# Designs tried in a protein design run: designed miniproteins, single chains. Part 11

Each design is a single chain, and the fold is of that chain. pLDDT is the mean over its residues in the fold that is shown.

## One batch from the design tools (miniprotein)

Design m355
Fold by ESMFold2-Fast:
Structure m355 (fold): chain A 74 residues (1-74)
Amino acid sequence: MAKKAGEKLLEIGKERMEKADQLYKDGSITKEEAKQLYKGAYRAAEIAYRQSGLPEAKKVADEAKKKMDELEKE
């Protein structure tokens, strides 16, 4: 049960990362909106990692945090 839920959350995290990257590069959303999407991706991936222990979930969480930190540097 928990592992399957973690896999679903990992999928959601990856989708949110892709959406944030696409919409921000397209100029469809602001930097603040992009940060909120990356924050959502980070939360989903972090929960996925805690539930499933999948290394991929940790990588997605780390990547989302890095994206948020990069936007904050401006």
Scores: mean pLDDT 79

Design m356
Fold by ESMFold2-Fast:
Structure m356 (fold): chain A 74 residues (1-74)
Amino acid sequence: KLKELLEQIKKIEEEMKEQIEKLPLSATEEIKELTEKGIKEAIKLLLEAGIELSEEELALLSPETQKLVEEAKK
């Protein structure tokens, strides 16, 4: 399950990156906000399930996602 959630986070990041490339600048900010909400929700589900990410697993995520995980952990 941990591997599946990490793959979902990566997939969201990759899909949004490709879509942003095609969109006008005015839409980019809204898409970033939606992407952050999706990633944040996935991280919250991991933590609520009692699953802790190791340093190695965190390194597989983007720096932005790593920041969200660290903020959630405190």
Scores: mean pLDDT 67

Design m357
Fold by ESMFold2-Fast:
Structure m357 (fold): chain A 72 residues (1-72)
Amino acid sequence: SAKSFELLEKPFEELKKLVENHSKEKRAEAEKKAKEALEILELLVRTTPVPKEVYEKKKKEIEELLKKILEE
């Protein structure tokens, strides 16, 4: 549903902003946002039909954003 995707969008956008502003002091916040986004994605997959490609793409995007802030 639209509401379920909205719950995922907010932590994902917040993670993007943390990456764009690159702050090593905000690594813990970025990890928390990534975990929240992944948990919401997992709930969406369990409660709504989500195509495998959409799930894998979104999971990869979240993991790549987190990796970028942690490895820079």
Scores: mean pLDDT 71

Design m358
Fold by ESMFold2-Fast:
Structure m358 (fold): chain A 82 residues (1-82)
Amino acid sequence: DLEELAEKLLELVVGAVKKIGEDKLLETVRQSLAEAGASDETVDQVVSLIRKAIKAYKEGNLEEALKYTKEAVTLMLEAEAA
């Protein structure tokens, strides 16, 4: 279920931001996706979506945060399938 995966990922992302900060988390995500063989375009799109999700969460907009997280998960799953 894409929604359940996105909810779990958003929770993990928020927890990581609290522990290591936003910039360090996004750097780690970029490195991990690149090491997994994702294209530079896919890496940039996923990192951008996670950044938008974090911003929406900080603004109290959980609906937008979940929307951006779902888009990021979809891109990651599509990149892995290719």
Scores: mean pLDDT 83

Design m359
Fold by ESMFold2-Fast:
Structure m359 (fold): chain A 115 residues (1-115)
Amino acid sequence: EKEKEIQKLVLELLSLDEESQLEEIAKRLREIIEKLGGSEEIKELLKKFEETKDLEYALETLELIRKHIKSLPSVDEEILITVEALEKYVQLLLSRDEEELELIRKALEEEVKKS
């Protein structure tokens, strides 16, 4: 089930240390853009994220990727899972403090275990 795979990926991302988190986001965004093709605007936002480490640029990159996906006749389910997981993860990093992120990580561990 797609939802379970998204939850597992978010849990894996939340389990990374701070430096590895930013690198993993950049790596996965590069892989998505390479597979789907990306406009110059999408590539510029990713470059700004990599240079500034500002998660707002990662979120904007994901928003443009989502719009691009809607224009395509078909997209690999693995890419859709990765995009949705990254969107949820980046949003959590932007909206939650470290203690809240740890509580969310533990809640996701329990949900994944129940499945």
Scores: mean pLDDT 82

Design m360
Fold by ESMFold2-Fast:
Structure m360 (fold): chain A 61 residues (1-61)
Amino acid sequence: MDEQFAKDVEIAAEGIKEIREALEAGDEEKARQIAQETLSKLKNPSVKAFTEREIAELFAE
């Protein structure tokens, strides 16, 4: 994997953590905003697709 892939993975991990924290606090609107911002920063389509699935799972619980 190249450096850009590694950076996208880090962005996704940080975004997912912040989304989880917002959802735990009951702030669904903030969680959705963070989700949109995180996905907009991702350039690798595979990382973006994976992150979309992870975010969908967090909102389903």
Scores: mean pLDDT 81

Design m361
Fold by ESMFold2-Fast:
Structure m361 (fold): chain A 93 residues (1-93)
Amino acid sequence: DPLLQKAIEALKNKKFDEAIRYAEEALKRDPGNPQARAVLALAYAYKGKFDEAEKLIDDMLARDNSPLARALAESVRNFLLINENDKVLGKKK
């Protein structure tokens, strides 16, 4: 899937708005694609939109509980847990 590949490349290059755009386009073509939803969730998490990222992972697992979807959800949740520690520790930044 060329759109999903572009979304992943944008994420790797920290182009989070491009990653969101390509992942949304991939998801519109294949709404059940767990990789597209995981890329969207990671891009939102990198932008500090943790609630939106968690919602995307919950929506993904509600549609697809396959080993791939669970592995992708775990990867995103691990990222959220590491970054949410900054919020829980009361950083005033």
Scores: mean pLDDT 76

Design m362
Fold by ESMFold2-Fast:
Structure m362 (fold): chain A 96 residues (1-96)
Amino acid sequence: SPYTNTLLKLQVQRIALGGEIVVLDRMLAKTTDPALKKKLEELKKRAQELANELDKLIEDGKAGKISPAEAKKKLDEIQKKSAELSRELNAVVKQL
């Protein structure tokens, strides 16, 4: 596939994001502080939106519906948003 390396990077990013969603779900189940709960719900919503974008991008890439350059550009945008989310999640985890 002409998208092999980009698809692998998208799939790795999707797995990492899935792991963060699991952590967020477990934290939400145990959180009693309303302010922290609201922040975790915001982070989970953002993580799910990014996961949905990645799932669509992976499928579009496999189907050849987007160019390698377009896939790389979208991957870079998603990686930037994911890094911001991971940084915010790690800051919350350190407060527990």
Scores: mean pLDDT 85

Design m363
Fold by ESMFold2-Fast:
Structure m363 (fold): chain A 92 residues (1-92)
Amino acid sequence: SHMEEMKKKRDEYIKKAEETIAELNRLAQEFAQDPSKAEVAALAQRGADELKAGIENVKKSDVEGGYRGAEMVLKESERLKAEIDAALAQAA
């Protein structure tokens, strides 16, 4: 059904965003001790915290709101990952 497809996509988007959160937390921990990457570490940690809050809001939403919210969280996770990758390239 349409509702089951929305639930499936919501869960898929959440899973992808959670994978990005794990990667950002890893980068924050890895670069916390490198002064040249301290700003990137801080950005990654803030981004991970914001994405986590977004996922918590998705889990409190109805099916349609959760689907839209999960899509927005996924897009934000992709934007943030690109920003981190660009910042790391500049720090190299």
Scores: mean pLDDT 85

Design m364
Fold by ESMFold2-Fast:
Structure m364 (fold): chain A 96 residues (1-96)
Amino acid sequence: DQGIQHGLQALRHLGSAIGYLRRGDIDTAIRHAQQGIRHLRRARRSAPQVGPLLDRAIRHTQLGIDYARQGDIDSAIRHLQDGGRLVQQAIDLLRS
């Protein structure tokens, strides 16, 4: 349940990051993506059985931040979406 709760918080922050990127507020988007990573690391500790999916989600989120800093908004959004998809897969496995 802690893994699920932190996964859900990560999804909320990743969704906010994508929304702010679409609005051109890059700094706020990066802060949300960083909060997403914080929650993904907590989910990883609480649910090591889905660790590989969460590790991949963290890597995609970090790439999203890196692309956002470079001004490549389309690549940033794509990586944050891929990260969110992996988080959703991890949550679905924990609910099974």
Scores: mean pLDDT 93

Design m365
Fold by ESMFold2-Fast:
Structure m365 (fold): chain A 78 residues (1-78)
Amino acid sequence: SSLKQKLEEDLAVLKTAIEAGVTPKRLPSNTDPATYLAQVQKDINLFEQELPSLDSLSTEKQVARVLSIIGLKEDLGL
C-alpha cells in the first residue's frame, strides 16, 4: 500500500537521522535530548517490527502511527 511505502520511507529517514547524531529541534516538556533520542530509537524499532503487518491494523491504529511519525519528524527538524 502507498501508506506502508510512505511509512517505510519516513522510518528510513528517521533512522538515518538518529544514526547521524541529529540534534532534536523540539523536545517534550521536562525531557533532555539524550532521553528523548533513546525513546525515539525505541519507537522506531517498534514501528519497524510492525510495518510488515501495517495493512492488518485498524484504520485508527494506522492513523495513530502516521501522526506519531509526523511528530517525530517535526521534533527532529525533518
Scores: mean pLDDT 80

Design m366
Fold by ESMFold2-Fast:
Structure m366 (fold): chain A 88 residues (1-88)
Amino acid sequence: SEEEVRELWREAIMLEAEVTALYMLSRFSDPDERKTLLQQAIATLQRNIEILQEVIAKTTDPARKAQAEKELANAQQWIADLQEEIAR
């Protein structure tokens, strides 16, 4: 239902905010803590991707679908960037 889609969309927004917070904290952390926070950010982004995929599958709103597809692509790119940062 669109009610369920709205709840999923709110969850996706909250997860994105959590990723941003984890990333910002990693910038002020020691090397071991930084790696742990970046790994937590990746795990949170993976959860965000699952929610965005569910929004895309369930929504009947073409604007929400387009936005969710864009956010999905952004989250996938962010995971790749964070994985590269951890490997350095």
Scores: mean pLDDT 88

Design m367
Fold by ESMFold2-Fast:
Order: C-alpha cells, then structure tokens, then sequence
Structure m367 (fold): chain A 63 residues (1-63)
C-alpha cells in the first residue's frame, strides 16, 4: 500500500540520520582528544618557561 511505502521510506531516512549523528559524535570526540593532547604539550612548555622566569625573578628580588 501507499502507506506501507511511505513508512518504509521514512524508516530508511531515520537510519541515515542516526548514522550521521553517530559520525558527528565520533568526530567531536576525536577533535577533543587531539585538542587535549596539544594543550598538554603547550602546557608543559609554558610551565618550563614560567619556572625559568620565576627562578630568575626570585634571584633579582633577593637582591
């Protein structure tokens, strides 16, 4: 029937939307993981620079 055909088409459309949503969630998760790793590397370098600057500043302050 026409109603059965419409129901089948709607079901196929719903499956495509679900697949799209899963793919977007995966891409978001991957981007967050990459951003976290990049942030960690930058944080380590900034901490090293900060420690060196603070040590130099404390030596000046002790004068």
Amino acid sequence: SEEEAKAFIQQQKDLVVEDFDRERARKTSEALAKSAEEGRQVGEELNRIKDEAEAAFEKIRAK
Scores: mean pLDDT 75

Design m368
Fold by ESMFold2-Fast:
Formats: C-alpha cells, sequence, structure tokens
Structure m368 (fold): chain A 68 residues (1-68)
C-alpha cells in the first residue's frame, strides 16, 4: 500500500543520509500480482543493508523512478 511505499522511501533516505550508496535493485513479479523489490545499499566500509518489500506494479514503478 501507499504507507508501505512511504515507509520504504523514508528508510532509503535515512540510509543515504548515513553515507550508504545504492549498489543494486531487483524486482520480481509474484504469483499474486505483487512486485517484490529488493534494494541493496553498501557503506564506504563495505557493510551492506538489504531492504525487501512487496508493492503494487504502480508503487514499484514510482520507487524505481525515485531510485533512477
Amino acid sequence: DQTTLNFLLQQVKRLEAQGYTLVGVTQRKLADGTIEVTIVFESAEGRRVTLTVHLSEEQAKQLLEYLS
């Protein structure tokens, strides 16, 4: 839902503010029609953070446009 997307965007902004850089984004359509989006961030020290969310196709498009 929109709440899930907004929460995810806040987490992305927080990681960027902490000096993490985006190193990977993958998306996969699930059997129920939702999109599983996995985002990988890496710090300058090599620490990785992975965020995984289930979004609608419209929300996944909005997220990918933000990350582009």
Scores: mean pLDDT 81

Design m369
Fold by ESMFold2-Fast:
Structure m369 (fold): chain A 90 residues (1-90)
Amino acid sequence: KSEIAREAADKLLQLVEGLLKISPEMKEAAEELEELAGEFFEALQNEDFERAREVLERIKELVEEIRPKLTPEQQKLADETLALLEELLE
């Protein structure tokens, strides 16, 4: 599952970079997403799957909050990223 984790991390980074390109006001959301991504992968590394699921729910909430400001391509990237994060918890 290291390959899926790497792909998920790469897609999260692309999403964060995309948010910063939309507008300066998205910087706070981008920073929060980076922090949550770090917490998620730390939980996975420690095999704390309950914590990882908790952090994933927070990531989902943030993505849904910012979804109206995302381009169609960024929305697709967000959905693909969330699907990979969910797969890592199976």
Scores: mean pLDDT 79

Design m370
Fold by ESMFold2-Fast:
Structure m370 (fold): chain A 96 residues (1-96)
Amino acid sequence: SAALARIEAEVEALEAEVERWLNFDFPLRASTFKSAQELLAEVREQAQRFIDRAQQLLAEARASGALTPEIEARLQALIQRLRAFVAQLEQQIADT
């Protein structure tokens, strides 16, 4: 369906954006911060923006009848990965 194709494309785009952020944007930004607390605050804010987009896509997929088990699993995995990344960074900062 058109709704499913749109949701799949937006999920793929969000996954690509998160991969780019984790592998390229975050390491570059991390090297410019002089305060661990400022870095953590910005990372929390960016991760929450991605989580909010993933939750919005879940809601839109449910509303349009486009929520497949695959789409739900992918979005939930993305949310879990982002939460785990923030928790790991919080632990690394606490240990330094």
Scores: mean pLDDT 84

Design m371
Fold by ESMFold2-Fast:
Structure m371 (fold): chain A 89 residues (1-89)
Amino acid sequence: EPVPRIDVSAPAEAKAGEKVTVTVTTSPEGAGQRIRIRASREGEAPRVLATVSGDAKSVDVVLKEPGTYSIWGEAESGVASRGSVLKVT
């Protein structure tokens, strides 16, 4: 079933190759739908960093290349969160 709201939060800054914890919140909780954590760097196509269960609280991801990233969550239904901006140095 579609998740009516997805919120994704990431730190404002990280270093390339370090673990970044991305917090995922869905409403309602326990929806059970899988959520893909996507990222896009300037000039690049979006890629999937991780896939989590729809009620998961967080996931660790690693970004290997420096740059400004937009990170968001997308449910299997196509519902997407707002992007969180992360600067990787």
Scores: mean pLDDT 74

Design m372
Fold by ESMFold2-Fast:
Structure m372 (fold): chain A 70 residues (1-70)
Amino acid sequence: SSALKQQIIDLINELKKKGKISEEEAKAMIDALNNGDYSAVLKGIEELKEKGKISEEEAKKLKDLVRQLM
């Protein structure tokens, strides 16, 4: 869904705006999302969680939305 993809992009951009993730991290996930590489998006979310940049709750919300596109 285009609307679901936009919601994921908006959440990634909010994390960037809050200074939680870098421009490069945000771009990599958005590019993967737009290319339909959902496994790369899920990996990116997991790496951000492992680095302590996002919470478990933020990671779960993003992963749940990405899985709805699969």
Scores: mean pLDDT 88

Design m373
Fold by ESMFold2-Fast:
Structure m373 (fold): chain A 74 residues (1-74)
Amino acid sequence: MIEELVKKSLEKLKENAESGKLPVETLAFALALMVLQGRHDLVPLAEELAEKLEAQGKTEEAEAIREALRRALA
């Protein structure tokens, strides 16, 4: 129930980030935190966002996501 609401909210956040209404960095950090809390199904989405951030020169944000993924998967 709460998990479904979170997933639906993340989909809306992704749309807002793509339209520029929400910084992609905010969505990326939220995904990394959820993966750290056991949402391993979000790993591919977090990795895709890290790659996009790195391509934009936002290396610190990309590294933070990758570090969170590494810790969550350990």
Scores: mean pLDDT 69

Design m374
Fold by ESMFold2-Fast:
Structure m374 (fold): chain A 55 residues (1-55)
Amino acid sequence: TAVTESGATGTVTGAKPGETGVIIKVEGEYYLVASDGSVAKAEGDLPDNARATVV
């Protein structure tokens, strides 16, 4: 699960708990780009270009 600074939550597949990153929307789909450069698919009511933490 990812939580943004605004409190919005979503499911993140393949990210580790404690990772931080930015939510990016590409062609209607959301992704979490982590600080280490890894990319995980995200789903949920997440704002585009928002900072998020995986919990």
Scores: mean pLDDT 77

Design m375
Fold by ESMFold2-Fast:
Structure m375 (fold): chain A 85 residues (1-85)
Amino acid sequence: MELLPEEALREAVRRFAEHHKLPEEYVELFLNATPENLEKLKKEHPELYDLLVQHLLARAVAAGEIELSESDSVEELEEKAFEIA
């Protein structure tokens, strides 16, 4: 599969944003995960960026793996984060 780091983040951000209804400014920055945009976000809101990036990375990996065939222990939180609501 072509799960590039940026593409994985984008997919996780999209699902996370839909569930949490993030403002378009933050969604746009994460959906367009360019190094410059992310670096600016880190400088402006480092704690929010750090928490979101960690969650997005973990969710992107887990979501891809979970849907593939095996469900990791994190699936319950993942589903509530972006699909169960």
Scores: mean pLDDT 53

Design m376
Fold by ESMFold2-Fast:
Structure m376 (fold): chain A 89 residues (1-89)
Amino acid sequence: KLAEEAKEEVRRLTELAKQSDDVAGYLGKAYDLALEAARKMSKEDAKELLEHTSRQMSEVAKEVGDNPVKTATAGILSAGATGEKIVIE
């Protein structure tokens, strides 16, 4: 239940990123929220949440173009994103 609420909030923040000039700010909030929620979950649930977050961020990158989103995503990934599929497409 908590994992589903975190996934929905991540989706909401990434939708705001697509509609905002502050793309990096909203992606940062989405990632921070996902990491905070993941720390309170089982390792398996945490991986699923982080994979979901990565997919949502990749969708933002595809929609708004690479420059601002790719820079924000690379910074967040370099800050210690884990999980089997935390990657920009």
Scores: mean pLDDT 67

Design m377
Fold by ESMFold2-Fast:
Structure m377 (fold): chain A 72 residues (1-72)
Amino acid sequence: MSKEEQIEEALEEARKELGSKVEGLTEEARAALMKMSLPNGTSMLRALVRQGVRNAEAAGRRLIEPQDLLPQ
């Protein structure tokens, strides 16, 4: 499975689990995830996507932005 497919799968799982209206990632957010070195395979990817869904939802956005994936 490609990393892009893993991102889409993680997004769908997070949306279903959280009951979120978040629909996806911006191009910039997707590019940021694709460039990250993620130890532990898909577990960190899933955690980052889930956090992104939560942060976007809290901000009233329907798309995950790069800042939703990276803590300040």
Scores: mean pLDDT 76

Design m378
Fold by ESMFold2-Fast:
Structure m378 (fold): chain A 64 residues (1-64)
Amino acid sequence: MVIHLRRELDASHLSPAQQQELIRQQAAQLTAERDALTAALRAAYPDQDIVVIPELFVNGQLVR
């Protein structure tokens, strides 16, 4: 089972420094959410191969 954990942000109105900080914070949050979701799904579906892929899009571009 492959699950995409997608988040889209509009950061075009922010300064470059604010954009980098937002990307850093959101990437860390997505990683935490990915790990929590993976653990929950493995507990609920122990017979499934679980893969959760975090995808962070900023201004329409995948950054991770």
Scores: mean pLDDT 81

Design m379
Fold by ESMFold2-Fast:
Structure m379 (fold): chain A 82 residues (1-82)
Amino acid sequence: SDEELTQKILDLFNLKSQDPASLFQSIIITLENLKKNRHYGLIRKYFQPLLDILLEYSDSELSPIGQRLKRTVLEAAKLAGL
């Protein structure tokens, strides 16, 4: 449901301070699931907050998943009309 997906997205913000590695993997999985199921409204709503989290990290800190993460974010934005 949209409520369950919204809660899952909100949980990502809690991971930012506690487990950055799990955060990066969870962002990828969440965006891929939203993209696959065409939940573009949720992508539009939470895109900037998720991008703001990622902008706090360097490419070396995101390595080796950084390139996959960037591609997933860009593809999700494009499909959502951002």
Scores: mean pLDDT 71

Design m380
Fold by ESMFold2-Fast:
Parts: sequence; structure tokens; C-alpha cells
Structure m380 (fold): chain A 108 residues (1-108)
Amino acid sequence: MAEEERKKREEEIEKQVRDALAMIHLSNARLAVERGDIKGALHSLLVAMYEKGLISEEEYRELRKKIDELFKQGKPKEAVDLVLEKAREHNFQDVIEIAEEIRKRLEE
């Protein structure tokens, strides 16, 4: 019983650490948007999803590479849509909100 309580506390702390790291990267994404660094904002949103455990390390690497390629092709809106679709698959509301804001700024 004491062992199960320790394990539960460790799992709660681990979750709090993951949530805190995700929040830091969400804040970094918002700051990047304000600076006009859309690519940096999208990278930060991917890290937030990875820290929350919603995407694997392999999926994170593949998405980051695809974003970089889309920006090289002059397709930032498609890069935003890629992140938005992934966030919607996982119901990560904070990432959805920021990605939709980025999308609106690209349409101005």
C-alpha cells in the first residue's frame, strides 16, 4: 500500500513536469508568433505535443522535417495545417488555438 502511494505520487509528479514543459513550449510558440517567427512557433507547438506524450519521438522528427521542407517551398500555410491536423487528432486544445491564430495571421 505505501509502495502504491509512492508510485502514484511519482506518476503525478511526472505528469506535472510534462504539463509544465508543454506550457513552457506553448509560451515560446506565442512569443515566436509575436516576433513573426512562424516556423519557430510551429516547432515549439510540436515540442509541446511531444512533451505531453501525444506524439512519438519519430513522429516529432518527421513532422519537424516536413515543416522545414514546406517553409523552403514557400508553403507556410500548409505547414500550419499539418500541425493543426495533428493537434486535432489528439484534442490538444491549446495547440489548436495557437495554430488557428497563426493561420489567421498568414491570411492577413
Scores: mean pLDDT 85

Design m381
Fold by ESMFold2-Fast:
Structure m381 (fold): chain A 86 residues (1-86)
Amino acid sequence: MEELLREALRILRETAEKHEVSQETLDLIRRAEEALDAGNLEMAANLIAAAAQLLKGEGFTETAQRVADLLRRAGHEAQAAAIRAH
């Protein structure tokens, strides 16, 4: 569901704008936005999960958990599970 992926990206972008995050995290968010705009939902979900995993490693566990829930609700359970596992 595109709306849930858009909400996940909004949360990731807002976290990146308010806090210092790695360039790798910023690049993944940008690539996920591009994939979603192109209609590639699976690629967008994979890139969202990768960005959320990096943010979790940087201490943004609550943000990562919110993104994981949105991915699960959008039907991307494997991507959501990857965030929860690490």
Scores: mean pLDDT 85

Design m382
Fold by ESMFold2-Fast:
Structure m382 (fold): chain A 56 residues (1-56)
Amino acid sequence: MIVEFTEKGQGLQQTLGLPKRVSQEELARALGRLSGASPAEALEAAIKNGLVRIVE
């Protein structure tokens, strides 16, 4: 599944050094490394807060 950073998520995208569209798994791993939280929870929070959207 592919996710895309929103305009609100551009700062997060820059911090993670990721392209605008990434796999859900790659984003989850990058978020988990930054926060020490579970990758799944970090990804869910990013989607819920509108920082990324699911695009396929």
Scores: mean pLDDT 79

Design m383
Fold by ESMFold2-Fast:
Structure m383 (fold): chain A 64 residues (1-64)
Amino acid sequence: SMEEEIAFEKALLLGRLVGAKLEAETGQPATVRVEREGDRFVVTVTAGDRSVTLELSLEELLAM
């Protein structure tokens, strides 16, 4: 749906922001992965040996 597409784009943007922070902290390139798990979006950001996982609902992403 349109709402799911918007939510996915917002999840990617959040992952990129977290990735920029991890790159600054580690000096290593960051990778961003977004996965749909039911009504949630799981954003995993990895840089070097550092990893951050964010879980957000469709409603939370649309409210941003």
Scores: mean pLDDT 85

Design m384
Fold by ESMFold2-Fast:
Structure m384 (fold): chain A 61 residues (1-61)
Amino acid sequence: SEEDIEEVRNLTPEQREKRTAEMEALVAAVRPWLEAHGVPVSQLTREQIRALVAAMEAAAA
């Protein structure tokens, strides 16, 4: 999304690396679920991935 692009644009290189590592961890957590449901991770935004992790945790609890 445009908001995601603008947020990344305003980050330092070090902050971008941290954000990338955070995103990789979130993607790893949701990837098996997405693959089971035929949803490509590349079609999701950061916020959608975060929301999905939160929803999966809420559903599992």
Scores: mean pLDDT 71

Design m385
Fold by ESMFold2-Fast:
Structure m385 (fold): chain A 85 residues (1-85)
Amino acid sequence: MEKSKEELEKLYEELLPAADEYEKRALEAFLNQTVYEPSEEEIKLAEEYEKELRELAAAGAKSLTKEQQAKAILVTHVRAAQAKK
């Protein structure tokens, strides 16, 4: 759903230090509300991260770490790109 520009900028700044290169690219796309075509590597990473996040949710995790939040943003971007294509 729509996030304010302030919320997007805050998430970007908070998650950027915990993000890998693929996650940083997804964070940039999230901040700018753009979508790029994910590579096969990004799709595979998103599938692995999605499984990890599902297991955390099933275990009753009430909050995600910054690293887990960055993973969630990559998953969200890959799924959004796949839905468009």
Scores: mean pLDDT 77

Design m386
Fold by ESMFold2-Fast:
Structure m386 (fold): chain A 86 residues (1-86)
Amino acid sequence: MTADIDADSLNSLTDVVTTVQRAVDRGYTTFRIFVDGRQVGTATTPSDARRLLVRALVARRRGIDPSSLSDDEAIDLARQFSDERS
């Protein structure tokens, strides 16, 4: 319901350099992911949005392009963030 993806908890990873905008377009929910004011991706589910956000955050912090990260690396990093934050 509301606890699965919390905009506040997502923003805690960003320190205002990343934003996730939830939009409803023609009855469909869309998540637009921005890093440093630039759109890096779009997702239709909260879990996909979180994955894109984590990928973008890691790339931003490491000074690399998000496209340089493989899907495998993004998944591993999302896993690490979940474990280390818990």
Scores: mean pLDDT 59

Design m387
Fold by ESMFold2-Fast:
Structure m387 (fold): chain A 90 residues (1-90)
Amino acid sequence: RPAPSDEALKAIVRAARAAMEGNVDEAIEYLKQAAKLGELPLATRAAVSAAYLSGNKEVADKIIEAARKLGMSDEEIERVRAQVEADLFG
């Protein structure tokens, strides 16, 4: 898979940082930026993982709902959930 662009990587990192800090609105804004750059699943995975690592399950749930509204299918969301579980607990 090709590497994300520098702009996409910045959006992904900022989404994860906002999620870690519990700033849902900022995390969603960077998720939207990542979506426009074709990296919504990667940004969602990073932000959800960051929220879980910070103990913010409610933030993780809100990020998943935002990703669904931004065009992720239920199958893509389940794939992200499986990837996050493997990254944190597998």
Scores: mean pLDDT 84

Design m388
Fold by ESMFold2-Fast:
Structure m388 (fold): chain A 113 residues (1-113)
Amino acid sequence: SKEVLETIKETEEELTELLDEAIAAETNPSLKEQLADMRKKFQEEFKDIIEKLKNGEISEEEAIEAAIRTLESLIRELEYLKSIETNPETKAVLDRAIEKAKEAIKKLEELKK
């Protein structure tokens, strides 16, 4: 169904925007670099899933499972960054990114059933 592809694409766009917002808000150079690396890895992994799904190289179920694994990894990394972050504004953006990733996982799990 188009719903799986659309959900993965929307998730990539929304989380990339939130990560860009976090990078822009971050003033610590080391944390800013970690956020930029995280954003790049997330975008590369999600674009790979989208391309393979579009080309029929992977099934919808495989795409959902790959997307969930990438999101779970991103959540762990964002929770770690939040634990060491001292800027309240950056913490708020990280919280929004974590919540968006969790919502995306729930939506993808419902599409798998």
Scores: mean pLDDT 89

Design m389
Fold by ESMFold2-Fast:
Structure m389 (fold): chain A 77 residues (1-77)
Amino acid sequence: SAELEEAKERLREALKEAEEVLKEAEGKMKEILQEAIDKAKEVLEDPNATVEQLRKATLDVEIAIGMALIEKAVKKL
């Protein structure tokens, strides 16, 4: 379905951004981001994954990206 393919594509794009942010992430935020990436990849590779599961995985990755970027900004203060 078009909805399923769109959900997969959005997750793939989020993972691409997460991998770039991960290169500069350190400590606990790196661990959290890595765990979000690993779980999202598992959902993406699951042939039974629902649109809702793919969308949740995308949201979880986006939250982890945001947390890593906030931590990086705070450490520069």
Scores: mean pLDDT 87

